# Designed miniproteins, single chains, continued (4), part 75

Each design is a single chain, and the fold is of that chain. pLDDT is the mean over its residues in the fold that is shown.

## One batch from the design tools (miniprotein)

Design m14600
Fold by ESMFold2-Fast:
Structure m14600 (fold): chain A 81 residues (1-81)
Amino acid sequence: SLEEALEKQLEGIDVFGQKIIELLRTDPEEAERMYELMQQARDGLQQMLETQELSPEVREYAERLLAKLQEALDRVEAAKA
């Protein structure tokens, strides 16, 4: 279902963000690569939402993913400070 797919993607974003934070101490080059990929994913979703005509269900799905990506990025940025 769409709800199950969304739940798995939201969980995956949290896991990815936590992995970046762990790698900041042990492998900062890999952490930076993963952080850049997460930023690119956020930027791509934001551009899609701003430029594409989407159904309400797809917009809601993408908006929830974007919010979760930004939350995870904010945690990584806080850990980098």
Scores: mean pLDDT 86

Design m14601
Fold by ESMFold2-Fast:
Structure m14601 (fold): chain A 89 residues (1-89)
Amino acid sequence: LEELLKNLSEKEKELLELSLEAHEALLEGKTEEAVKLFEEALRNTPSLTEEEKEAFIESARKGAKYFAENITEEQKEKMRKFLEELKKL
């Protein structure tokens, strides 16, 4: 994982940070903020077509809503610990 981060470009690191912030927002119940962060990351991904970006953004909106309504506290705690570990990299 650390070796993966060392091989990322500055833009790829920025996209990873946006993804991390989006997941943290989901864990805090900030579903709308999480969706905006996912949208920003996806729109800044040059390998995706505009059609793919819109499809993935719509999927992220649905996923974030489903997550907010269905995730357990145990699952949230495991995700918090995983994100905290990623921040140490």
Scores: mean pLDDT 73

Design m14602
Fold by ESMFold2-Fast:
Structure m14602 (fold): chain A 64 residues (1-64)
Amino acid sequence: MEIDLRSLAPLSPEEAVAAIGERLGLPREVQEAALAAVRAGVDSATLPEPVGTLVSMVRAAQTP
């Protein structure tokens, strides 16, 4: 599944997590955990999959 990460840059972290999570078919619990991690500045490498992947993709969309 192709995700245009460039279109996510103007979105809030909450909107970006929801958009990517929905496209990947991730459950609500994973999306909530990823949003909490993004807000807290947690390193995606310390998070269980698929939460770590979702956090990494959100951050990549919002940072160069």
Scores: mean pLDDT 72

Design m14603
Fold by ESMFold2-Fast:
Structure m14603 (fold): chain A 67 residues (1-67)
Amino acid sequence: MTRDEELLAAAMARIHREAFPDREVPEMPELEREELLEGFRLAAELAAESGADATAEAARRLAEELE
C-alpha cells in the first residue's frame, strides 16, 4: 500500500465513522494531524468527483475542524 493509499484509507474510515456513526468501520492506525488533514482533503475531492455528497461533506467538515 502506498502512503497516499494508507492515508486515504485511514481518512475514509474516520469520515465514515463521522457520517455514519451507527455502522462499524475498520480500525486504522493513528495518523498525525497533518496527515489526517491531507487525507481528508483527498477524500473530499474524490468523494465529490464520484457524487458521494454525504462523504464529501463529512470530509470537508473534518478537514475544517483540523484547521
Scores: mean pLDDT 67

Design m14604
Fold by ESMFold2-Fast:
Structure m14604 (fold): chain A 77 residues (1-77)
Amino acid sequence: GPGLEAALAELERALAEALRLAEQGRWEEAEELLAGAAARVRSLLRRAGAPQELLDALEARVAAARAEMEAIRARQA
């Protein structure tokens, strides 16, 4: 598969795209894209034996993206 750096870059791209989908009201697609990208990168990090700090950073990034999506949703309600 792609290197870890490439996987992390793809995560950032997927997070940006999920936020864009959320701005368009495409919530199901945004959630599925975010969840899928997060699960893929978590799996890659675990298999690579990544340190806990990197796993924690991943979870913080995903949580921040979810918080931004909820802020977008609140503005659209």
Scores: mean pLDDT 82

Design m14605
Fold by ESMFold2-Fast:
Structure m14605 (fold): chain A 110 residues (1-110)
Amino acid sequence: SKIEELMKKLKELLEEIKENVDDAEKVRELLNELIKTLKEATSLMRELAEEKKDEKALLELQELFYKIVETINELIEAIDNDDKEKVRSLIEKLEELLKKLEELGKKLLE
């Protein structure tokens, strides 16, 4: 499934961000790739939810997308401010949100 491949890519990008957290330029590049991958994944998930007429999944997807984008924007700001504690906290929050997105993707593929 393309959605499963994109979910795997999001996890791999997050792990690379964790490994490169001290490299601000590298993290920005990885976050840009994560945003592109997120956009593709959520577009496919939205289409699948619409085909299934799953209004609850559409609402959950919209809420998760908003929260993920907000967390990424806060993470970029924390990196620019060299706020190491906030960077770690936001990476943990991003990981939790991406896990919820993966769970939603699995439900939609059933």
Scores: mean pLDDT 87

Design m14606
Fold by ESMFold2-Fast:
Structure m14606 (fold): chain A 98 residues (1-98)
Amino acid sequence: DAALEEANRIADELSAKGEDALAVVRAFELVEDVEPLARQMREFLEFVARSTPEELRKYAAEVSGNESYLDAPTERWEEIIEEARRIMEELEAARAAL
């Protein structure tokens, strides 16, 4: 239950807020007491970073129950994927620094 609700919330925030949503996920990764949630968010970012725009659109629509995501332009999903990759690189660099 919680995992699906978290995935749905992240998908909605990525779709609606773009960079702000990715910044929030990044902040959670850096907070000590939310390590388990940060891990789930990191795994979701990894999924987004490796997905195709079509896969991500379908996933967002199914998880949110909102068919409007199917109508979102491919360019928007490509931008979300690119930003997820950027965030993943930043998280990896931060982890390497320990």
Scores: mean pLDDT 61

Design m14607
Fold by ESMFold2-Fast:
Structure m14607 (fold): chain A 65 residues (1-65)
Amino acid sequence: SAACNKLQKILNEIAEECLNKSQDECNEISDKFGNEVNDIAKQCSEDCAGDNIATGLNSIADQCS
């Protein structure tokens, strides 16, 4: 679905921004997008399989660590 594709794109963009940032800056980026990510994740869960969300979230955790 469009919502699932948008979610993956946003998660990838956050991960890319975190790659060259400090932990504090990465946390601020995550907080800024947190509400939008949650809203899109909810829409994606209603449209299709949510398994792709878990993979995207794990990618962010690795980039922000």
Scores: mean pLDDT 64

Design m14608
Fold by ESMFold2-Fast:
Structure m14608 (fold): chain A 63 residues (1-63)
Amino acid sequence: SRSDLESRIEEINKEIKEIQKELDEIKSKPITTVEEATRYTALAIRKIGLEFEKELLEKKLKE
């Protein structure tokens, strides 16, 4: 239903905000370890996936 789509979009928005906060923290200083680089890459990929899912859900909501 429309309500289910809206609820999922809200959930995605919250997760994207948390990921962005973590990305900003990592990028606030030079990346000096493999562990930092790996964490940044994993979070960046997760954010891209969530943004893609959100776009598809928003298209369904508008149609």
Scores: mean pLDDT 84

Design m14609
Fold by ESMFold2-Fast:
Structure m14609 (fold): chain A 78 residues (1-78)
Amino acid sequence: SSVDRFLERLRKTIEEAEAEEDPLKANILAGSAHVMGSSALVSLTRAGELTPEQVRELRELIDRALEIAREADAKLAA
């Protein structure tokens, strides 16, 4: 499904952010993933297009992206 393809792309972006050694690049990638994931959660939930399992997975990916962005931001602030 289009939702499954979106979740796969979001996972790949988050994995790229986690592997990124440059904290500025990691922050940009993770920040983008967080915004995209959060927007998708709101719009797709309103449309009724997400299963409960997809909602849980999307929330977990959003939280993971936010954590990576915060860790990268902390390194940039040091």
Scores: mean pLDDT 87

Design m14610
Fold by ESMFold2-Fast:
Structure m14610 (fold): chain A 94 residues (1-94)
Amino acid sequence: MERFDLDLEAGAIAVAAAVYRVTAQKILEKSKNPEIQRKAQEVIDLANKAIDLANAAVASEDPEEQRRLLGQARDTLNKAREVFKELEELIKKE
């Protein structure tokens, strides 16, 4: 049961991060503002890192390493959310 719950959480993190990545990519493609482009790229980079960490957690056969990687994936996704809020505020000021 615990293994399935950890794999399910990793999947949820990966899906959430992928949504932020795709949204930030669309903002990056449409914006001509260098500050918005820079923040959008930061969201993309953090989202990719969260996906990689979540995938590494699923691939790990060590439960302790899996929990550590999931913790890092959660922290990285939370940072992506914070940068995305800054990105939204920049767009509103335009």
Scores: mean pLDDT 86

Design m14611
Fold by ESMFold2-Fast:
Order: structure tokens, then sequence, then C-alpha cells
Structure m14611 (fold): chain A 62 residues (1-62)
């Protein structure tokens, strides 16, 4: 069901955040795109998504 997919997406988001807590530089472009798609699914605002995307892309370029 759609609710089960949302729960799985939340779990994946938390797992990714936990995994990259010590290694933020390990984010790839694909990981960033995936995180953004998950944030959209869980109902994070478009404004917040834009800000998060910009921050993650900035770190990737460093």
Amino acid sequence: SQRKEEEEDQEKLRKLAKEHKNDPDSYTQEDIDYLISLYKKVGVSEESIEKIKELLLKKLKE
C-alpha cells in the first residue's frame, strides 16, 4: 500500500542521514537526487527541499 511505501521511504531517509553523518563527502549526485525524491514523497516543503539540495550540492563540489 501507499502508506507502507511512505514508511519505507522514511526509513531509507533516516538510514542515509545516519550513514552520512560522519562522511558527508560520501554523497554522490545520485544519492542527492534520491534524497530529494524521498523528501518530496514524505511531504517536505518545496522551499525546504531547494535549500537542502543547494547545501548538499555545495558540499559535493567541495
Scores: mean pLDDT 68

Design m14612
Fold by ESMFold2-Fast:
Structure m14612 (fold): chain A 59 residues (1-59)
Amino acid sequence: SPFDKAIELAKKYKVDPVTAYNLLVEEMEEIKKYDPSLSYEEAVERAIKRTEERLKALA
């Protein structure tokens, strides 16, 4: 689930899991609004990548 992935990213980058999850949700909403033609799986994958880049900046 996206929640489980957010927890993994939080542990990897040593940040708060709630913060990581909120960033993931934020990125998913932005992607869906900008490109509604993306499949759910593609939107999730892109949101994970964007969230990871944001978390790298915090590490």
Scores: mean pLDDT 79

Design m14613
Fold by ESMFold2-Fast:
Structure m14613 (fold): chain A 68 residues (1-68)
Amino acid sequence: SPDEQQLADQLRQTVDAVRQAVAGLPPDEARELLSALLADIQTAVARYPDNAEIQALLAEVQAELARL
């Protein structure tokens, strides 16, 4: 659907931007940004549970948080 694709595209752009930002941040600030992003992606997963792109974004952000 257009709404689903638009959300996936917006989340991909946000994930890429946040990943670039957190590379230069202290761990506490990086964790805060990644946790907020994780909450947004979890909301999207609940809305579109079969969307492979949104699921991949969830996995990317979880991996970044686990690495901190």
Scores: mean pLDDT 88

Design m14614
Fold by ESMFold2-Fast:
Structure m14614 (fold): chain A 71 residues (1-71)
Amino acid sequence: SQTSEKLGRLAVGLTNALGKDPEKEEQYKEQIIQILQTEYGLSEEEARKRVEELVRSIQLGLDTLAELVAK
């Protein structure tokens, strides 16, 4: 869907901003939170929790990729 494609693009933007651009990191997080609330009917608390889980998953993915290419 167009929504899932937009979420994918925002997740990529968030990944690129993590630890490098706090302003863009916050903007991407807030946009994802808004989409989760408006398109998926999550509460603000649930949406923020999902975004924190996403951040942890992104960091784990980057760490895993770094480990794989160091092989």
Scores: mean pLDDT 82

Design m14615
Fold by ESMFold2-Fast:
Structure m14615 (fold): chain A 79 residues (1-79)
Amino acid sequence: MEVRFEVDLPTVAEAKEFGLSVEELTARVAERAGGEARRILAAGARPVFRIRSDDEATARAVEAALRAAGAEVRVTVVP
């Protein structure tokens, strides 16, 4: 069984507006998504994440964290 998620990452501009670093925001998103992936895998399902971001470096960091948690990840970078 597959469980699919579409995750729109906050933009670099949005992180700046909230007074957060891109790295701090990326770490928080990756931690939460990784926790969800591990929970789904423990339930015997296959998590598939589609990550959408305006910043490739942020998208790749989240992709790496999710793949490390055992999830399948697809990345779309929208300028």
Scores: mean pLDDT 76

Design m14616
Fold by ESMFold2-Fast:
Structure m14616 (fold): chain A 65 residues (1-65)
Amino acid sequence: MAEELLEKGKQAYDEGNVEEAARHFYEAARLGSPEIRAKAAELMRKMTAKDPRVAEVLQRIDAEE
């Protein structure tokens, strides 16, 4: 399940859908094992470095949850 969220996040990011990618990685980090959580955090960090909009999306998700 959490692995599916990582794959959906990668696909969304490849398609240019930064908001969907960030949401999927955030859910993987919340619901996944420590290994999946670490992987999601690394991918989110890479996305934030390439696209600052990711940080805004993550803050918005945190406020919603």
Scores: mean pLDDT 74

Design m14617
Fold by ESMFold2-Fast:
Structure m14617 (fold): chain A 94 residues (1-94)
Amino acid sequence: GSEMAKILSPDLAEKIAEAGRRSRQLLTPLKEEYAAQPGVDNTQAAELLNMAIRAAGQGDVGMLEQIAEELRSLGKEEGAQHVEESARLVREAL
């Protein structure tokens, strides 16, 4: 967003935005799948994936790593692996 562009170089802001877009494309289908299923664990997993999409757009690798660990604790291994891929995309952008 415009606010990040004021703080970061235009090139770095663009790279973070691209990593955020790729992460959203990666995480959105699984978030929607979890949200469609009943159960508190599925609701929590969908919320964690929504937080991961936001964290990726902000360049927050630490938050992505914490979210991946929380997803694993819920038994959501696929979600955790996708969030780890998002963290890799963000790390490569930085």
Scores: mean pLDDT 82

Design m14618
Fold by ESMFold2-Fast:
Structure m14618 (fold): chain A 86 residues (1-86)
Amino acid sequence: MASDEEIEKAIEAMKKLKESMESLPESEGFALIAGLPVPKDVLDAIRKLLGIDDEELSKEQAIEYISKVLNVSKEKAERILEELTG
């Protein structure tokens, strides 16, 4: 499982990704996550996770998703969600 420091870095990276996605021009179709290009479909999934898109993703569903994607406990995932959503 990820350490607290790794979780904090992931939260910071996701916040930066959220800002980058909001400013990303249509012609790009990609964002960089840890230096890797991410396809639009994956960006849309991350956008829902970060609460950028709408209310479709419930708080509990977001926690489950973060838990699976980052391989962390639900308690850690809830903390990540709170910091991402403010």
Scores: mean pLDDT 56

Design m14619
Fold by ESMFold2-Fast:
Structure m14619 (fold): chain A 82 residues (1-82)
Amino acid sequence: SSPNFVETVRTETEKEVTEIINSPHRLFYIKKTLEFFVNLKSEPAVIAFLEILKPHLTADEKAQLKTFLEQHDFERSAELLT
């Protein structure tokens, strides 16, 4: 569970990526998911989640998510987004 949490996040995100990107409020959903991982203080979970979603995000969505992550001191995760 805890040592494999990041791998679980990666695997589950890969299964759900199509449903996430096709959501009418996908940015809101993504922000809520990131907020959950931020509250857990798991930057590796944020990175695993964003690595899968990054190719599907618009430049505007990447900018908004980067700002959110920077506001929470998740600098390494923010660097993943351009």
Scores: mean pLDDT 83

Design m14620
Fold by ESMFold2-Fast:
Structure m14620 (fold): chain A 85 residues (1-85)
Amino acid sequence: SSQQQLDQLLSQIGGLVDQIDYTYRLSLGNNEDPDETIKRLQDLLDRLRATLAQAAAVDPSLRDWLDEQGALVEERVRRIIESLR
């Protein structure tokens, strides 16, 4: 059903946000190459954008809210990337 699809997509969005935070935290502890961390964060952002778009397509009433949440995560990742450069 569309509701089950939406619930799964929202769960995936939450998981991607958690993976972004986890990737940054690991980089601080493990002396990871900043360029590799940046690449991984960009890949996670691309997946997040795609999943947000899929969720908005399933439920267009959530589009504005999903766009706002995506913008907040993108801004946070931008600041993280700047801190690693």
Scores: mean pLDDT 86

Design m14621
Fold by ESMFold2-Fast:
Parts: structure tokens; sequence; C-alpha cells
Structure m14621 (fold): chain A 83 residues (1-83)
């Protein structure tokens, strides 16, 4: 999914720009976990993982609007996979 790839890229960017080591590590682990799910054919679980993480970090991010917009795109991609 193009939306999933863009969501993962945005999480990697948030990790790179974060000054908090715990946030950096948590986001990197989330990206690795989502990639593991995708490698196992679990695309819905990967999308949900990235969606939930973006929603969780958005209120505390200086790029809240961008993260919320990306989460909305992932929600639409997830709904399409549920057909």
Amino acid sequence: SEALERGLALLRQEAAESTDPAVKDALRQTVEFAQLLLSQGKEKEALLTVYMTLRRIAPRSKRAAELEAMAEELKKALEELEK
C-alpha cells in the first residue's frame, strides 16, 4: 500500500527529528514491527499499527496536522482492505 509506505516514512522522520531517546526507540521499534507484519502478509495489522501510532503521537508533535492527515489516509486504506 502506498499509504502504508508514506505512513512508515513519516514515522521514520518523526523518530529522526525527535530529541527524546525513548520516543526515538519506540518509533523505530514500531516501524520494524509494522514491517515484520507486512512481511508476514498481515497488511491490515501493519496499517492499524501505523495508524494508531500516528494518532497517539500527533497531539504532541509540532507537525500534528501532517500526522493527522496521514492517519486519515491510513484509515481509508484500512477500510478498503476490509471489503
Scores: mean pLDDT 84

Design m14622
Fold by ESMFold2-Fast:
Structure m14622 (fold): chain A 56 residues (1-56)
Amino acid sequence: SPEEQLERRLAEARERVDREVAHLREQYPHLSDEELQAIRDRMLAQAERTLRERVA
């Protein structure tokens, strides 16, 4: 159950990160798709750490 709850919260974090990355694309159109993916991956890793540490 806690693992399933974490997966659900990570899915919500993915949606938020995707919206943030879309905003970054609009603000910084010179960023490559690879750079945006690296930022996305970093944001998701940060969200996972935060959820594991602050919610658990």
Scores: mean pLDDT 78

Design m14623
Fold by ESMFold2-Fast:
Structure m14623 (fold): chain A 72 residues (1-72)
Amino acid sequence: MMSEEEFEVAVAIAKKLLKSGLPLTREQLVAAVKREAEEMGYKLTDEEAEEAVEYAERNIDEPVPELPKVVH
């Protein structure tokens, strides 16, 4: 199951994509959230990414938390 931290990261990515005004389908949003999260070291399932997108759509006007950066 997705942790709260992973969920917050996924929601922040989804909100960023939604606010960018890109004409993305839900499938494209889910894929983009999964890809961005994976680049940050988090692996999401389709269900986890869909939940994050739905939450982001409902809470689009709320402030986005800071995303952690991976240090190599």
Scores: mean pLDDT 72

Design m14624
Fold by ESMFold2-Fast:
Structure m14624 (fold): chain A 67 residues (1-67)
Amino acid sequence: SDMEKARRFGEELGRQLGELLEKHYGEEAKVTVREIDGETIEVTAETSEETVVVRFTTSLVLEMLAR
């Protein structure tokens, strides 16, 4: 489904953000991917020093993946 594609995109984005934070700060990053509503995914990657939060719609991900 389109939401499953968006969720997988969010999981991969979260993994990359987590790795970036771990490399930069030298500590473990906590990554969380959450569906807020039927159309929005929220990715959070956090350490004790920095938290990155990205929200995107399923429709935006589908447009990006179609390129």
Scores: mean pLDDT 84

Design m14625
Fold by ESMFold2-Fast:
Structure m14625 (fold): chain A 100 residues (1-100)
Amino acid sequence: MEKIIEEIKKKLEELTKKLEEIKKKYEGNEEKAQKEITKALHEFQDKLSPLIEKLLESGDEKAIELVKKLAERYKEIVEAINNKDFDKAIELLKEMVKEL
């Protein structure tokens, strides 16, 4: 359990840094920034899915609540990116890391 949560936290921290780098690299080109950030989210989702499955398979009530919370936060991050509010998306990721 704890090792899976730590791995999720590490992947969220890596995603946060990647979004900050993409935002800086494509400053003044919001369309390209959005495309590259969306790609980074899809790559993150692919890596996260097996970890989420392991948490759900545990049957632990706290793990299930954590998965629900992560899903809700991820939806907010996607909405922020769709609105090209990359600062909000990065802040939401940082808040998720603090909550783990």
Scores: mean pLDDT 83

Design m14626
Fold by ESMFold2-Fast:
Structure m14626 (fold): chain A 82 residues (1-82)
Amino acid sequence: SALEEILRLMRELEGVEPSEEVREQIEKVAEALAISHEELLELLRQLLAAPSEEEREALLERIKEEKREGIEAAIAKRRAEL
């Protein structure tokens, strides 16, 4: 599942120095979602509950619009911490 795949990638970041390819993938995901780990998990739970790709995209759009400033701040903070 998408949740399991993202969790796996996040665990790779904590346990082992990620390859440049993996780091770029994580950066893209962080840039698109770029929220706290807890908010990310809640988002993934909502995305998993959405049965269609269209519903998932609608959810992402709403969250981006509503949390635009928070997402931008989280991206900046995460880049500084990485």
Scores: mean pLDDT 54

Design m14627
Fold by ESMFold2-Fast:
Structure m14627 (fold): chain A 77 residues (1-77)
Amino acid sequence: MTPAERAKIAVKTYEENKDKPIEEILKKIAEATGSPVVPIFETQSDESVEASLDSAMGILKSVAEDPKLQELANMVP
């Protein structure tokens, strides 16, 4: 799976499950993409996880929606 495809799936999974507990959201993203963001959240307190998740999802959403960023992401091994 390309980085751009992973970003699209991660963002879609997050948006479709945004009203669920943070743990369920992270699990679904991990199952769909294996996102490296998930391990970081597993080591943080719940209150800091939400802010970090919003920041990370903003970046992934930019990649998913911007064709130029998708091209750059697909160049990463």
Scores: mean pLDDT 61

Design m14628
Fold by ESMFold2-Fast:
Structure m14628 (fold): chain A 84 residues (1-84)
Amino acid sequence: SAAVMEITTEIAGVESEEARKLAEEYIEKLIEAAKEAGSTTLTLLASGDANALVGAEGSMGGSKVSSEELGQIAVQKLGGSRPP
């Protein structure tokens, strides 16, 4: 069955279009992983300043991160393993 996700993405202040895109890709990867696992919700909270917030329920604890660090996290997750 389809997973139900609550997701809020705030663009990281557009210091970099790449960082914003990476955060969105990262969220998509988490959604797919949660759906395959049969999860209905997941929490992912990565926030830095007021314009660098990713809010979704799942696997990431609530921690304050800069937009740069948020981009680093997105790259790390995307580089780890890609679904088919």
Scores: mean pLDDT 41

Design m14629
Fold by ESMFold2-Fast:
Structure m14629 (fold): chain A 60 residues (1-60)
Amino acid sequence: SMEEIEKIKELMILNARGMLSFGMPKETVLERVRAAAAMIGRRTGVDPEELVEEVEKALE
């Protein structure tokens, strides 16, 4: 559902912020975000590039 997809996005953003707070480089965090987005896209049909863009925007 749309609500489930929004929850997934929020969790991805929280996870990415957590990795940054531990001192992980932003480039490494985004690599992991892309990998997660690809897996989610395969399972849900959501565009993985849109997921990555939304997480990247939230990290600005």
Scores: mean pLDDT 84

Design m14630
Fold by ESMFold2-Fast:
Structure m14630 (fold): chain A 116 residues (1-116)
Amino acid sequence: SAAQATAQAALALLQKAIEALKNNESDEEIIKILDELIAEEQRLAELGLTEVAGYGRLFLNLLKEDIENKEISREQAIAALEGLAAAYQALLAGASEEEVTAQLIRLLQDYLRSLA
């Protein structure tokens, strides 16, 4: 489906961002990949996965800002993106939008707690 194709593209970009972080690529290069991910979230919203896309975009924008402002370590960024990748993998495996949305909300809550 178009939603599965978009989720696969998002998962590929998530893996690209994780590898860029592990390889100590510049923040500018990582942010560019995150911007491409945010565009894939917009496509998911257009395909009717509005809650998954909404929480995904919120999380990616927060992560992008925290990387830009040096508020998180690269290890924290990797863990956050790996959590997002798991949520997209669940979506591709046939998890409901409600299940994936709950996973994203929990991921966002855990991330915000890690900053306190």
Scores: mean pLDDT 86

Design m14631
Fold by ESMFold2-Fast:
Structure m14631 (fold): chain A 111 residues (1-111)
Amino acid sequence: SPRDQAKKEADVFLDRANRLLAAIEEKIKQETDPKERHKLTMIGAQIGTMELAVNIALKYETDPAKQAEFAEVLKRVNELLDEALRAVEQGNIDEADEIVNEMIRLVQQAL
């Protein structure tokens, strides 16, 4: 069902978002530049806000057409989460910020 597909993609999102948050925390511990630490902290805060938005949408959206659209958007966002994780692990913080901003844009359009 559209609801089951949305739940499936949301579960993938939450798993990947938590992995990205863990990688950000590890990078913060290693970062000596206060500006780069601030960027990493803000990326983490944005991901946490998206997790809240996804959980609210999953719990309260009952329209099957919107659930199907949300599942498609989350599938794309889940690909971007893997790209953002690689960028953070490689120290490409500006690339990670750009990817996370695209994720926010996609999630906001689906809500």
Scores: mean pLDDT 89

Design m14632
Fold by ESMFold2-Fast:
Structure m14632 (fold): chain A 111 residues (1-111)
Amino acid sequence: HMLDPRELRLDGADLAEELARYGFDEVVKRIKQEAVDALRALGASDEEIERFNKEMDELAKMPVEEQRQKALEAARRAGFTRLEITGDGEALKVGYLQAYALAKVAEAARR
């Protein structure tokens, strides 16, 4: 149902289920593809898409604390007032990657 559009929240239990089904690399690939499809639908250029893919590949290799900082920065730039990711381990890492991707899509949707 209706969520506050200024809050970015991801459930680590849902992310843990996806990780159990598909594994880390496949979940990251799906997050990237969904974000790329959304960015293209919003009129993003090939240059913007390439930059986004490079940012996501770099972020996936970072420690979770650096992923958190990058996700918080992206969320603030997109106009979100809160970022909340629940969970631990790989679910938390995937949560920050997905939050970063969602924030980039939201920023593009702001026109």
Scores: mean pLDDT 82

Design m14633
Fold by ESMFold2-Fast:
Formats: sequence, C-alpha cells, structure tokens
Structure m14633 (fold): chain A 62 residues (1-62)
Amino acid sequence: SELEELLAQILSPDFATRLRAIYQIVEKYGESAREAILEAIDKIPDEQERRFLLQFLDHLLS
C-alpha cells in the first residue's frame, strides 16, 4: 500500500524524507490520515524532532 510505504518513510533517519512523507500523506488523504501519522511520529526516538513534526502536521491540517 502507498500509505504504508509513506508511513514507513516517517521513520526514516533522513529528516527531509520524514517531512516529504507527512506532506504527501496529508495531500493525498488529508485529515483521515492524522491518527496513522501521529502513531508513526510517536515511534521517533528524538523528542525535539517529534515535537517539530507534530507542529508541522498541525500546520498542514489547519
């Protein structure tokens, strides 16, 4: 599934890849994908990076 592939990219060590994956999921699925994106972000070990990605997601869905 394209959604599963994009969700896996949120766990990439490359920060630019994470941002692009979140953007692409939001563009294709919108608000309905929020829960899945949040679950993927929660698996990222760095607290500061998680916080930034959560703010980025909220901005995209505003």
Scores: mean pLDDT 87

Design m14634
Fold by ESMFold2-Fast:
Structure m14634 (fold): chain A 77 residues (1-77)
Amino acid sequence: LKKKDVTYNLVELEENSALVVDEKGNKYRIIVNEEGLSMLQALEDGEVILAAAISPEVARKMIDELKKNGKYVETLA
């Protein structure tokens, strides 16, 4: 069940990846692969603490919103 919105602010944008930061300063990397192997990685103390496979559609949506608005809001409710 969803809880609330999480806002990711763009730090660095490339064609197939983006580095984002949430409102608390936690960093995440979004990786898009044309073969469909897209990932979201959460970083803590320089380590990957979460790596989730996501669909290319979701990854492209996140990149597109970051490119247009400089931020992406994940609605979890």
Scores: mean pLDDT 69

